# Designed miniproteins, single chains, continued (5), part 100

Each design is a single chain, and the fold is of that chain. pLDDT is the mean over its residues in the fold that is shown.

## One batch from the design tools (miniprotein)

Design m19693
Fold by ESMFold2-Fast:
Structure m19693 (fold): chain A 61 residues (1-61)
Amino acid sequence: SLEDAIREWVASSDLPLPLAARLALAGVRRDLELDVKQGRISEEEGRRLEAEAERTVRELE
């Protein structure tokens, strides 16, 4: 899942947790924006997944 992927990436990072979490969220947002622009997912689905990523990142701190 997206949540598991974020947690796994942050756990494998050598960066301080707050920085790793922030970078993970930025990367997810970028990828979701691209997927929406390319028509791979709907704007509604993109917003839902971004909310999931934001919740996951907040729970890591």
Scores: mean pLDDT 83

Design m19694
Fold by ESMFold2-Fast:
Order: structure tokens, then sequence, then C-alpha cells
Structure m19694 (fold): chain A 76 residues (1-76)
């Protein structure tokens, strides 16, 4: 997927970890892959700007606290 590849290159997160996170967002929210990718990109942008509180990321993006925690871990 070109979108996952672009996010991997931009944020330095392995493609396989991004795929797992997108699948988790879709499972939690029942959103489409496109909407899940938008939420993932927003969360990655917050993490890239120094946010490390999974509750704040979850509130800002609408993803679960658990998925937000996984995004922080994957970015590190």
Amino acid sequence: DARIEALSEKYGVPKEKLRQIVEAIMADTRLSEDEALKKLEKALDLVANGERDPVKIAMATGISVEVARKIIEAYE
C-alpha cells in the first residue's frame, strides 16, 4: 500500500508495524482503511512533535488509548 509506504518513509516506522496498527484501529472503530490511515497519520504527527501521553493522543484522534500506546512504542 503506497500510503503505508509513504508513512513508513516519513516517520521511520516499519511498514509491518503500521499495517498492524491500521488493522487495530479498524477493529476498534469499524472505520474504513482510509479513515483509519487518516487517524494513524494524525497520531504519528503528534508523536513526531513530542507527544508521549497516549490519553492525549487518543482524545485528539479518536483512537483507543491502547492503540495510541502502540503508536508511541512503534515510533520509538
Scores: mean pLDDT 85

Design m19695
Fold by ESMFold2-Fast:
Order: C-alpha cells, then structure tokens, then sequence
Structure m19695 (fold): chain A 70 residues (1-70)
C-alpha cells in the first residue's frame, strides 16, 4: 500500500539522517545541509508516488525529524 511505502521511506530517511550525522560529526553545519537536501529530495520523490494526504502526513513527520536534529 502507499501508506506502507511512506512508512518504509520515512524509516530509511531516519537511518540516512543518522548516517550523515555520524559521518559529519566534526562538521555539524555540513551535516545539517546534507540532511535538508535529503529531506527535500525524499519529499519530492514521495509527491510522485503517494496521494496528497499521505504526502502531507510525510511532510509533517519530516519537519519533526528536522526539528530534532536542529
């Protein structure tokens, strides 16, 4: 289902964010830039595959993830 695809992609995004933070732990500014770019690309990909309602739900969850790494 589209919801399962959304959940799976968000779980993958969390792991990708953790990897970026670990790889660039000595340069937090660069880590945050890469995370923001990844989040934007992820949302753009989701817009192509998912319904508007699921995209809105995903966008809210992505914003929450970005606030945690701020």
Amino acid sequence: SEREEMVKRLQELVLEIQDILDKYKDNKELALEKIKELAKKTLEEMKKKLSKELVEEAEKKIKELLERVK
Scores: mean pLDDT 84

Design m19696
Fold by ESMFold2-Fast:
Structure m19696 (fold): chain A 86 residues (1-86)
Amino acid sequence: FTSPEDIERHLANAKRTAEAVVEEAERLLKSDEPIDPVTLIALRFAVLAVKAEADLMGYSTPELDELIARAEKLLDELEKRYEKQK
């Protein structure tokens, strides 16, 4: 079903998505701006999609695993900040 070329492309895209989530979450945490719940939901779904795709496709690298873990940690911090904001 899946060619090596497809796996390579999907892995590269997954890494870019995870990196983008990490960067955006870090930016939001540093900005001290009010957190938009729609943005939080979108970022969480992006991470879930990356995890689901990696699991389904059977690819995992230390780099991707680290990015996913970091994104999840940052999103947890954003969610706690959102719960405390007015």
Scores: mean pLDDT 79

Design m19697
Fold by ESMFold2-Fast:
Structure m19697 (fold): chain A 56 residues (1-56)
Amino acid sequence: MADEEEVRRRLADLLAGRNFGESAQALGEMYAALRAEGDEAGIARLEALLREAGVP
C-alpha cells in the first residue's frame, strides 16, 4: 500500500455508499499490486484495515 490514509479514506467512502465503483476499484488495484510484489505483510495490513472498517 502506498498510503494507509488513502486506504482508510477509500474504505470510508465505500461504506458510506460514496464513489463506490471508484473506491472498490482503487482498493482492488492496491490488492493486486501487493499480490504481484509478493508482499504478504502488505496484504495482511490491507486485510486488517478492511476488517477494521467492517468489510470481511
Scores: mean pLDDT 71

Design m19698
Fold by ESMFold2-Fast:
Structure m19698 (fold): chain A 96 residues (1-96)
Amino acid sequence: MEAVKNIEEVKELLKEIVEKLKKEGKLTPDDEAAYEAYLKSLDELEEKVKKLPEDSEEVKKVLENAKALVEAMKKAKEEGFTPEAMEAAVAEVKAK
């Protein structure tokens, strides 16, 4: 349950970052495509996790990774999406 909640929180934070970049004219087509691909991957992961027991190792790993991503994205948002924070978020999205 918490893993699904954390995935949803990451999705919302990514949408906020994308909206801000788009509003400021800083979102490249490649970056937009990378964000969309990552959001789709998160949707697929959420559906997969919902079908697994909460005590499975896979769910525990997803929960741990999702918590780390939520923390990083919240920090980027609190820092006002500085260029450095935005570059870090884009690099993480492109790595997957």
Scores: mean pLDDT 68

Design m19699
Fold by ESMFold2-Fast:
Structure m19699 (fold): chain A 60 residues (1-60)
Amino acid sequence: GDAERAYLIGYTTGQVIALRGGTPEEGGDQGEKIAALSGLPVEAAREGGVRGAEEMLAKL
């Protein structure tokens, strides 16, 4: 559904943010912005962005 799409967008965005030296909070913020522009659930995208960044940073 929309929440799963928003989470996936956030998650992928968070991974890219972490690879560029960003933080989990920045991953969440960027995921939220993309979801808002797309009319998708912003909370799910924020959660995805935070987790995507955290998981990527843990592997670096």
Scores: mean pLDDT 89

Design m19700
Fold by ESMFold2-Fast:
Structure m19700 (fold): chain A 93 residues (1-93)
Amino acid sequence: VEELGKRLGELLNSPDPLVAEIALALTEMEVGFLISRGEYRDAAKLVAAVAEAIGLHDVAERLRQTAENGSPEEIRAAVREGLDALRAHVAAL
């Protein structure tokens, strides 16, 4: 998931808003899939890798820490906050 997150992050950092929006949608779809499978740590790692790639280092670090030590509820909350940060980044392009 980390490699996928890096690639999605590179696309999300595109100067083309359409490419960035598609990368965000793909990130949200993959996160939704992982959560539906109960793979909360992988969902957090994916969002952390995307956040890291676009320079949101504090968001990425929080997600990594929560993935290692958090409950499923805490991980879901951190993933939601992470996705909100990614959406705000794309909206600012």
Scores: mean pLDDT 84

Design m19701
Fold by ESMFold2-Fast:
Structure m19701 (fold): chain A 69 residues (1-69)
Amino acid sequence: LEEARRAVEGAIDAAKQGKTIEASVLAHVALYYAQDDPELVELIRKGLKALNAGNVDEAIKYFEEAAKA
C-alpha cells in the first residue's frame, strides 16, 4: 500500500515537471504494488490512459485520487 502510494506521488511529481516518460514508469511501478486493490488499479490505469493521450492535467487528477485511496 505505502509502496504504491509513494510510486503514485512520484508519478504526480514527474508529470508536473513535464517528465511524462518518468511519470509513466512510476505509474507502472504503482500498478505492480497496487495489484490487490482494484479501486487503486482502476485510478492508476485512468491516469496512465490520460498521460498516453497527452492530457497531463487529467492524469495528475487521477493520480491524486489514487494517492488518497
Scores: mean pLDDT 83

Design m19702
Fold by ESMFold2-Fast:
Structure m19702 (fold): chain A 81 residues (1-81)
Amino acid sequence: MTDPLVFESDVVAAFLYIAAAITHLAAERSTDPQKAEELKKIGDELKKAADEVNARRGDPQAIADGEKKLKEGFKKIKEIE
């Protein structure tokens, strides 16, 4: 069976990849070039965080860092007017 921390890494990475994909899609669908650029940057950051969690699979600190990046990404999206 998969180690519980490895499973948690996979889940966190999956959510970060999904969040990145949805954010990039929102950027492509935005009619405001400034909002589109900001959303693209946030999506890029979320994807990098996902790649890092996946590279450090099973590392509790990588999981915590990934969760923090996910929360920061959502906060930045909420602050876009």
Scores: mean pLDDT 83

Design m19703
Fold by ESMFold2-Fast:
Structure m19703 (fold): chain A 72 residues (1-72)
Amino acid sequence: GPLAEAARRAAEAARRLAEEAGTEEARRAAEEAERAAERAAAGAPGARAVGATLAAIGSAIHAGLEAGKPGL
């Protein structure tokens, strides 16, 4: 479904950013995005699926920010 697809896309983006950044923080954010995508794919209903998708997007943004940081 569209929520699972959005979560998967966000998780893939986070993973790519984490690999490019090479930081542990970015890798952690990508792992959280992947877990959120798995929850969405597992059919968590309604608000839970939305929450999982938002978490995946948040993790992708976090991974992107970590990739650009001087190492916090």
Scores: mean pLDDT 72

Design m19704
Fold by ESMFold2-Fast:
Structure m19704 (fold): chain A 68 residues (1-68)
Amino acid sequence: SKKELLENYLKKIDQASPEEARKLGEELVKEMEKLGFPKDYIDALRQAVEAGDVETLKALLKYLIKKL
């Protein structure tokens, strides 16, 4: 499910180094595209990943999980 995907990535990102978190964020964006997540959600996560802003990435994931 979409919620389980986001929860699994959040757990991995929470345990990762900043560089690993960025790579996990890149992988998540690709998976979200494959699963047809709304473009605005994908774009927001991509921006956080490109900025290297792991705290914003985690906050966005928590928000999306709660909304699903």
Scores: mean pLDDT 85

Design m19705
Fold by ESMFold2-Fast:
Structure m19705 (fold): chain A 65 residues (1-65)
Amino acid sequence: SMIRELALSLEPGETATYTDEEKGTVYGVHRAPDGVYHWAKTTFDEEGRVLDSGSGSMTEEELLK
C-alpha cells in the first residue's frame, strides 16, 4: 500500500506526499508527534475534477503488525 510505504518513511511531525500521475491519484500522510498517522487519498479525472477521496488515521502499532 502506498499509504503504508509513505507512513513508514516518516519521523514524528513529518508529512509525505506521492502523486501517481497515471492513476491521477494524490496520497498524503502526516505522522503526528503522538504516533498517530493521518492519511488522505484523492483521485482526479483528466479535467482535474475529484472522482474519489478517502482519509483515515492509524497508530504505529497498526502499521507494524
Scores: mean pLDDT 82

Design m19706
Fold by ESMFold2-Fast:
Structure m19706 (fold): chain A 73 residues (1-73)
Amino acid sequence: LEKDFEENKDDPEKLLRIGDIAYFLGQGELALKYYEKAVELDPNYKDAWKRLAQLYEDSGDFEKAEEYRKKAE
């Protein structure tokens, strides 16, 4: 997964997909890294913003979760 980040760090769709795999494996910090890179490459990628919001909500950071949900709108 970390190796996959280096190989796909310029492809937001692949970053989102691999981030989802990391998230479902319980690797929240790795999933965060993938989703953050996806929105850096494509700030209009609503699905990536929604996943970031969910990840912060799961970690208890409700303020960032709300901020990122607004970006997904």
Scores: mean pLDDT 79

Design m19707
Fold by ESMFold2-Fast:
Structure m19707 (fold): chain A 88 residues (1-88)
Amino acid sequence: MEEAEELIKKAKELIEQNKFEEALKLAEEAIELRPDNAEAWTLRAAALLGLKKYEEAIKDAERALELDPKNEEAKIILYKAKEELEKE
């Protein structure tokens, strides 16, 4: 669906700009439209990681990997979030 794809593209751009709160909102809207889209869950996990919400980032990255086990970005987010959580 075009609307979900547009939200995913914008969320990705916002993450690249370090606008994590705005990216989180768009990723959440994309998940509402397409809860089976692994990239939308990965983008929400990335935004949560940027906001230092590590436990939530882990849950979303795990969900993305349930949907797409080969998603390298989700694996990277999962490992980074777990590493940061161990430090705090």
Scores: mean pLDDT 86

Design m19708
Fold by ESMFold2-Fast:
Structure m19708 (fold): chain A 61 residues (1-61)
Amino acid sequence: SMVEEKINENAKKLSENLGMDFEKAKEENRELVEKSPSVQIGLDMNEAMAAMAESIARLEK
């Protein structure tokens, strides 16, 4: 589904930029979506975290 695709995409960014385990990042992203008031809010939060991770990785070099 589109939701699972976005969860995987953002989890991959967390894994690549912060060195997080991919399966753990994926499960944490899924849990956030499930616990959020709406699926879209959870996905938006996952995207914001992924963007923050990319920014941190770029600044730490």
Scores: mean pLDDT 82

Design m19709
Fold by ESMFold2-Fast:
Structure m19709 (fold): chain A 63 residues (1-63)
Amino acid sequence: SSMLREKAEKLEAEAQEALKNGDVLKALTLASEAARLYEEAGDPKTAEEVKKKLVQQALELLN
């Protein structure tokens, strides 16, 4: 549904802001919820991309 996708996009944006602020745990929680909502909206490809992007960005913070 469009509501699920809109909520997922908002949570993804909030996850990126949390990463920018160095809050990795908050970012992971928000991105996981965004990915779940993308899957529920029928978009598993975007859900996987969101998870991969956040893991990659979190790893960059550890270097």
Scores: mean pLDDT 82

Design m19710
Fold by ESMFold2-Fast:
Structure m19710 (fold): chain A 83 residues (1-83)
Amino acid sequence: MKEEADELYQKGIEAYNKGDYKTAAEYFERAAQLYEESGDFNKAAIAYWNAADAYRKAGDTEKASELRGKAWDLLAKSVEEGL
């Protein structure tokens, strides 16, 4: 799962750099879900944040707001677990 999540995250970066924000958002969101499933809440939060930014640039403001909320929740979990 971790290697798959890393691969999807890199594909998201490539799509984002090409200006394909919808495809980038979908890759980042899938990577975030896999990181979340594996308990890597810090990487999941970063991936959800990047997915939210990509969805916003693609014009999907509703989805962007939803994923920003998930990113903040997971970031809080990653900080608390680090203590």
Scores: mean pLDDT 82

Design m19711
Fold by ESMFold2-Fast:
Structure m19711 (fold): chain A 75 residues (1-75)
Amino acid sequence: SAAELARRIAELALRAVEALLAGRLEEAEALLREIEALHRELVASGADRAAVTAAYRAAMEELRERLERLEAELE
């Protein structure tokens, strides 16, 4: 589904950022190419913007919760 593709793209984007921060440039480049391919597939599917936005929002919310738990351990 379009929402599933959007969620996969968001997950790969987070992995690409992690690779960049760790200096793994070749891995980050490979991940970005995969994101580009999935994005083309998503566009070709005629995905509903609301469904895509909801999927990305869900992925970002999960990341926020993980960061909040990490911050709580430091307090």
Scores: mean pLDDT 74

Design m19712
Fold by ESMFold2-Fast:
Structure m19712 (fold): chain A 70 residues (1-70)
Amino acid sequence: ATAEEFLKAGRGAYNAGDYQTAIAAYKKAIELDPNNAEAWYLLSQAYRKIGKLEEAEKYEKKARDINPKL
């Protein structure tokens, strides 16, 4: 499986409201490609949906450190 495949799986889970599955998939994408700013940003959004605001802010900062345009 590729980072892109895990991002697609995570987005599918996120759109279905399954934020825990989305988080797991996004974390797998990051394990394969830790410089993928989109994966960090999507992870932060999923954490916001479950009320984990501190984790969301941390992961959003990581995404912006990689790509300041996010």
Scores: mean pLDDT 87

Design m19713
Fold by ESMFold2-Fast:
Structure m19713 (fold): chain A 81 residues (1-81)
Amino acid sequence: DEKKRAEELAKAALERAKALIEKLKKEPKEKAIEALKRGIETLKEDIKLLESDKSVEAQELRKAAEEALKEFEKALAELES
């Protein structure tokens, strides 16, 4: 099933993104902020590119990228507060 395979890949990508955020929180604050800002810009660009692709895989990856973006923005806000 193409959709199931895409959903599994998207879920794995989101879990890896969350693990990266937790690892970055243990880094020096300035380094963590810089890395999160870079990640946010990359995710925004990826989402724009995926919006042009009508495949099931691209749709599931876009949803995962949008959720990862929210997690990155939340982590950045917590560090900048």
Scores: mean pLDDT 82

Design m19714
Fold by ESMFold2-Fast:
Structure m19714 (fold): chain A 67 residues (1-67)
Amino acid sequence: KKELHEELLRLIGEILRIIGEIFDLELEIKENKEDKERVEELKKKIKELEKEREKLLEEMREVEEKL
C-alpha cells in the first residue's frame, strides 16, 4: 500500500498548489479591480483551476477507497 499512500500525498500536494494559485489570482483581482479585461481573464483562470481541483479531489477519494 506504499504506492497508494505516495499517490495520495501527490494528489494532496497538487490540490494545495491549486488552492494557493486561486488565492494569488483572487488577490490579483482585488489589486486590478479597475482593469475589467484583466479581471475577466483572472476569473476565467480561477474557474479552470476550480475544475482541476474538483477532478483531483475525485481522484483522491478513489485512492482513499483503495487504501
Scores: mean pLDDT 82

Design m19715
Fold by ESMFold2-Fast:
Structure m19715 (fold): chain A 55 residues (1-55)
Amino acid sequence: SDISESLALIARGVAKSSGASDEEAEEIGELTKRVSENPKDEKARKELLEKIKQS
């Protein structure tokens, strides 16, 4: 959805601004999109939270 794509873009920008590499920012963006589209994906939610905490 457009919202999921927008959230992924925002998440990548925030991660990059916080010092994440392009690769890390892309991963955070993809996880954000996945969680937005599938909120019940427990694995993706945990992985996203872990990546954000490492930023």
Scores: mean pLDDT 79

Design m19716
Fold by ESMFold2-Fast:
Structure m19716 (fold): chain A 75 residues (1-75)
Amino acid sequence: SKKDVFNDLFTKLASLAEKATPERAARIRGIMADIAKAYQEGGFDAAVKELERAAETSDDPEVQKLLKEAIEKMK
C-alpha cells in the first residue's frame, strides 16, 4: 500500500539522518517534514507530488535514490 511505502521510506530516511552529519541530517529531516506537511494539507496525492519534487531537486544521490524507489513503488 502507499502507506507502507511511505512508512518504509521514512524509516530509511530517519536511519540515514541518525548517522549523517548535522547539516545532512537537517536536510533529510526537512524533506521528511515537507512530505508530511503535504500529506496533512492534501493527502496522498499531495505527498506524492512533494516526494517527486524532492527527488528532482535533491543533490544527495543516496537520498534521491530512496525517494525515486518510493515513487516507483507507488505507481
Scores: mean pLDDT 86

Design m19717
Fold by ESMFold2-Fast:
Structure m19717 (fold): chain A 74 residues (1-74)
Amino acid sequence: APLPALTPEERAQVRKILEALARHGPMTEEELAKAVGMSRSTVRRLLDRLEAAGVIRRDEKGRYSIDVAGLQAA
């Protein structure tokens, strides 16, 4: 799957987000921001980029999870 062009710092932040989602399952922006120690605005921007890349999906309740089909298509 195509990932967005990320800086090394953004790649480290994305890895923390994906690890949190893999460990805890579906999480909101607030839960992710707390889990990874980043601001909600930073997490939201990274989540938007990952969703556009097909790596994650958002449910009707605003919770994000790893899209296993999108990740395996990479």
Scores: mean pLDDT 75

Design m19718
Fold by ESMFold2-Fast:
Structure m19718 (fold): chain A 59 residues (1-59)
Amino acid sequence: GPVKAVAIADFPKTSPDELALREGDVVEVLELLPDGTAKVRSLETGESGLVPASTLELL
């Protein structure tokens, strides 16, 4: 099934392609990019966006 991750830190959205995270948010990891960015989808809102992979712990 799809890989899930939990946010281990708050991440404020700084660009329109990013997704804001709060610590404890559960996301679906769609893609890990070679620049250290992850493309994710929020399980709470269904919104997708880019976040630093360092903000996530894989479940």
Scores: mean pLDDT 83

Design m19719
Fold by ESMFold2-Fast:
Structure m19719 (fold): chain A 85 residues (1-85)
Amino acid sequence: ARAALRDPDPGLRAMAAFFSGMAGDFETAREALRDPDPEVRRAAVRGLAMSGDREKAVPLLREALRDPDPEVREAAREGLEELGV
C-alpha cells in the first residue's frame, strides 16, 4: 500500500514498491519512483516490468530512464525490452 512507502526502513519500502508495481498499483509505483533511495526506485521499476500492463507501465519506465542512478536506468531499459518496447 502507498502508506508502506513511508516506512523508515528502505528495504521494507523496496518490497512495497516491487509488489505494488507487479500487482498493477501504478499510483503507489509512481510514488516509489520518487523515493530518495535508489534501491526503492529500482524495486518499483522491476515490479512495473512484471505487471504485464504495457499501456500503464511503459510511461513510468520511460520516466525511470531519466533517473540519476545508472542501475535504476538500466533496470528501466530491461523492463521496456521485457514489455516489447
Scores: mean pLDDT 84

Design m19720
Fold by ESMFold2-Fast:
Structure m19720 (fold): chain A 58 residues (1-58)
Amino acid sequence: MKEKLEKLAKTYEQSAEIFRERAEELKDVNPELAEYYRSQAEEDENFAKKLKEEIEKL
């Protein structure tokens, strides 16, 4: 179980990184779309963080 949760956490971290990069790229040319991607990155980062906290308790 722990290894599966670690894999899932990494998946969310990678997804968040992609959304973060997208948001930074767009922040000067399309601020509204950049905020959308930033929001998605924050959500994925929060999921990864929560999963890591659960893993530490196992």
Scores: mean pLDDT 82

Design m19721
Fold by ESMFold2-Fast:
Structure m19721 (fold): chain A 94 residues (1-94)
Amino acid sequence: MEKLREVVEEAVEKMKPYLSEELLEEVKKELYEAIERSKGKSFEEQERIIEEAVAGLVMRIYEDPSVSEEQAAEIAKILGEMEKKLIEIFREES
């Protein structure tokens, strides 16, 4: 959990300039809920759960009228980098 938390919190910090506090809390909640859903699953299912959660968040951000396309692209990049780090941790713990 500690390494997973560090990765999520790093991504949240990087997203602060682009998102409201309300939207940051929504993103953080969804990520932690995805991590909890992945517990006790196979690595393949963990990867799928995280990938689906990130894809859903990217879609949510692009559809938000308070977020510009340029801001959404930067957020998508941050979330994609976080996804890779989370999957790597799950692989190492498997």
Scores: mean pLDDT 84

Design m19722
Fold by ESMFold2-Fast:
Structure m19722 (fold): chain A 71 residues (1-71)
Amino acid sequence: MKEKLLEKVEKALKEGKLSEEDAEKLKKMIEEGASSDEFAEYAQELYKKKAPKEAIRVVSEIALEISKAEK
């Protein structure tokens, strides 16, 4: 699971969908085992600071994948 999520973040960074700062924060959250709710809150923070839709989508997809594993 963690490897797949980390690869998703790295791919989004390479494609310009995430800033370096956002990518580092997401990698740290994944490595620390943050909950789906924590990723959903981060997606809301990105929305409030008017981050690109692609960045918000990446975080939301990560939240969804973790949510599926929590059930």
Scores: mean pLDDT 79

Design m19723
Fold by ESMFold2-Fast:
Formats: sequence, structure tokens, C-alpha cells
Structure m19723 (fold): chain A 118 residues (1-118)
Amino acid sequence: SMEELKRKREEILRVQIEVGIEQLKLAVLLAIYREKLGLPPGFTKENIEKLIEGLSEEEKKELEKKIKELKKVIEEAIKKLEEIKKEAPSLEEEVEKEIKSLEETLKKLDEILEIIKK
């Protein structure tokens, strides 16, 4: 029904908001580190490597913690979206697009974690 579709769209938006809040927290932390280190904004491998190299051991731990927290929220979001996709086949294309975007974000977060561990 139209009301069921509305409820599922609201569930998608809630998932997007939860992910967005954690992404914002990470973005703020990265902005603070870049300002401290005099680095330009960016997400190239070279930019991230320079940022991480400039961090103290405590700042690296803080960054790793924030990335792991965001990863957990995204992994939970993907699980919720997979269930919404199953329950609302009419939203499949929209939900699949969101899942793919989140999976790409997870891959980039894993790449940053690998740089921190080196």
C-alpha cells in the first residue's frame, strides 16, 4: 500500500541519517587534523598518507576508532537496506544504489585503516 511504501522510505531515510551523522563526525576529525598539519582537503591516497604520517600515536588511535565506528554503522545500514529491499521490491533499484554506495565507502575506509597500520 501507499502507507507501507511511505514507512519503507522513512526507514531508508533513517538509515541514511545514521550513516550521515557518523560520516560528519569523521569529516570533522579529518578537517581538524588537516588544519593542524597545514594539509589541503582531499581523499587521494597521497593526501591520506601525508595526513596519517603527521598524526601522533594517540591521534592515529582516535582516527582508527572513528573509522571502525563508522564501518559498524555502515555494515548495520547495509543489513537493514537488504531487509527493506526484500520487503519492498518496488524500491529495489533505489536501495541497491544506496547499498553499492555504502560498500564503496567501506572499501575506502578499509584502505585508510591499512595505511594507519603500516
Scores: mean pLDDT 88

Design m19724
Fold by ESMFold2-Fast:
Order: structure tokens, then C-alpha cells, then sequence
Structure m19724 (fold): chain A 69 residues (1-69)
């Protein structure tokens, strides 16, 4: 389902984001951002407002991390 795909993408993005911070690897953080953007599209199509909000917050956090690196 779209919801299951969005959730899996968010979980993988969270993992990559954490690894990117620990390793100071901009490429991993950019990958996390791409996965989160895909999860946002799927969450919007599914009409899940809570997942949309979660994905939007993760995008904001990842963009802030990229600005600091």
C-alpha cells in the first residue's frame, strides 16, 4: 500500500540521516532527503495528514543539517 511504502521510506531516510550526521556525509543526508520527498508524495496521495506532517518535518530538519555541513 502507499502508506506502507511511505512508512518504509521514512524509516530508511531516518537511518541514512543519522548515519550522515555521525559521518558528516553530505551524500547520505541528500539520499535521506530524496527518500523523504518520495514518502511525502506517497503520503499526500494516500491522504494521511499525520504522515504528511512527519515527512515535512523531516525535510525541514534534513535541509537544516545540509546548511550546517
Amino acid sequence: SLLEEAEELLEEAERLGVLGVIRRDVGLIKQALKLTEKALELAEKAGDKELVERARRMIENLKKLLDQL
Scores: mean pLDDT 87

Design m19725
Fold by ESMFold2-Fast:
Structure m19725 (fold): chain A 83 residues (1-83)
Amino acid sequence: SMREEELRERIEEVRERIRELERRAEELGIRDPELTATLTAAEIHVVAAEYYLSQGKLEEAEASIKAAEENVEKAEELLEELE
């Protein structure tokens, strides 16, 4: 399914964004509870998306990916403010 492939690509993009934010925070020596919680939430939503995708539940997978993307955006904003 083309939709499944698109969702897998979006999951990969979110994972890469999370790793980049974690790397930047580490390089800057930033330790912030809200940033950590937000990145953790993003990771939980990615895991949920992978689970739903494995079950063929594309709508639930997409909702979880969107939640992960929103948390990544929040983490990006928080990291910029903490720089």
Scores: mean pLDDT 89

Design m19726
Fold by ESMFold2-Fast:
Structure m19726 (fold): chain A 96 residues (1-96)
Amino acid sequence: MATIGIRVVLKKDVSPEEMKKLAEEIKKAALSIPGVTSVEAFYSKDADGKGVIGLTVTAPADKAEEVSRRLVEAVKEVLKKHGYEIDDITVTLNAA
């Protein structure tokens, strides 16, 4: 199994209620990707007050790179749908 971490920093401050909704929608989108076995989502703020959404995803190691690419696309699509711009996306992949 591989563990994929995604950390997304938004360009703007976002209310906790809206961040919770975004995190839940992103989690649902991630769970719909073929090969995803589990998803945990969290939200916070960075030092500048910008919204931060994180995902921890598990997938088969042989599919981890494809799942990682699809996760980034799913995150971008959800945020674009709601009119949020991304400041930064960090992706980490640990294949076990």
Scores: mean pLDDT 84

Design m19727
Fold by ESMFold2-Fast:
Structure m19727 (fold): chain A 59 residues (1-59)
Amino acid sequence: AVDLKEYLKAKSALVKSRLEQRTLPMDTLQEIAELLEEIEETSDPKKKAELEQKLLDLL
């Protein structure tokens, strides 16, 4: 299986930077993965900004 941490680092430079600074629990990594997927799938700029804020709050 692909390492979730390495997958997330490949998806977002911001997430990569944060994961290099600290270790996050698996549940938090899963939440980050779900938010990144929702951000990619969202075309509404307001909803996208809200999801990006949630991502920042988890990091």
Scores: mean pLDDT 77

Design m19728
Fold by ESMFold2-Fast:
Parts: sequence; structure tokens; C-alpha cells
Structure m19728 (fold): chain A 57 residues (1-57)
Amino acid sequence: SMLDEISQQSRDDSLQAQNLRDQGDQDPSSQRQLRQQATDIMSQSARRVSQARRRYE
């Protein structure tokens, strides 16, 4: 259950971040903002995943 939730959140966050980066590549005027948003999502996701895995590993 918990590992399934961690996996699902990680997948969703990675997909969202990649979509934002892809959008930035198509629109250079928004690239910095979109890349920052993608980085923030991935940083928060990685922290949540690491903390949860440590508790259950």
C-alpha cells in the first residue's frame, strides 16, 4: 500500500516535471519559469519519497 502510493506519486511528479520542461523547450520565453517549476516538483517529490522509503526500508 505505502510503496504503491510512493511509486504512484513519484511517477506523477516525474511526468508533470517532464511535461513542464518539454513546454519550456517549445517556448523559450517561459523556459526559465517552467524549468524552475519542474525542479521544485522534483525536489519536493524526491524528499517525500526518500523520507517515506527510509521509514519502510
Scores: mean pLDDT 79

Design m19729
Fold by ESMFold2-Fast:
Structure m19729 (fold): chain A 69 residues (1-69)
Amino acid sequence: DELVSEEEKKKILEEELEELAKLFGVSKEKVRELVEKVRKIQEENREDPELAREEIEKLVEEFREEVER
């Protein structure tokens, strides 16, 4: 019984991306790119969650500015 399989993770991600895209008024593709960047920062800063959080906050700020352009 695979309650958290790769297929389930993809489905949840797709649904979240659709909702976020509508909320921000941007394409689902842009939201996916943001999520991928966040994951990469978390992977690179596994040993320092606080540093990862700072990098993510900066990324989110840049995303907000890009959406406003």
Scores: mean pLDDT 72

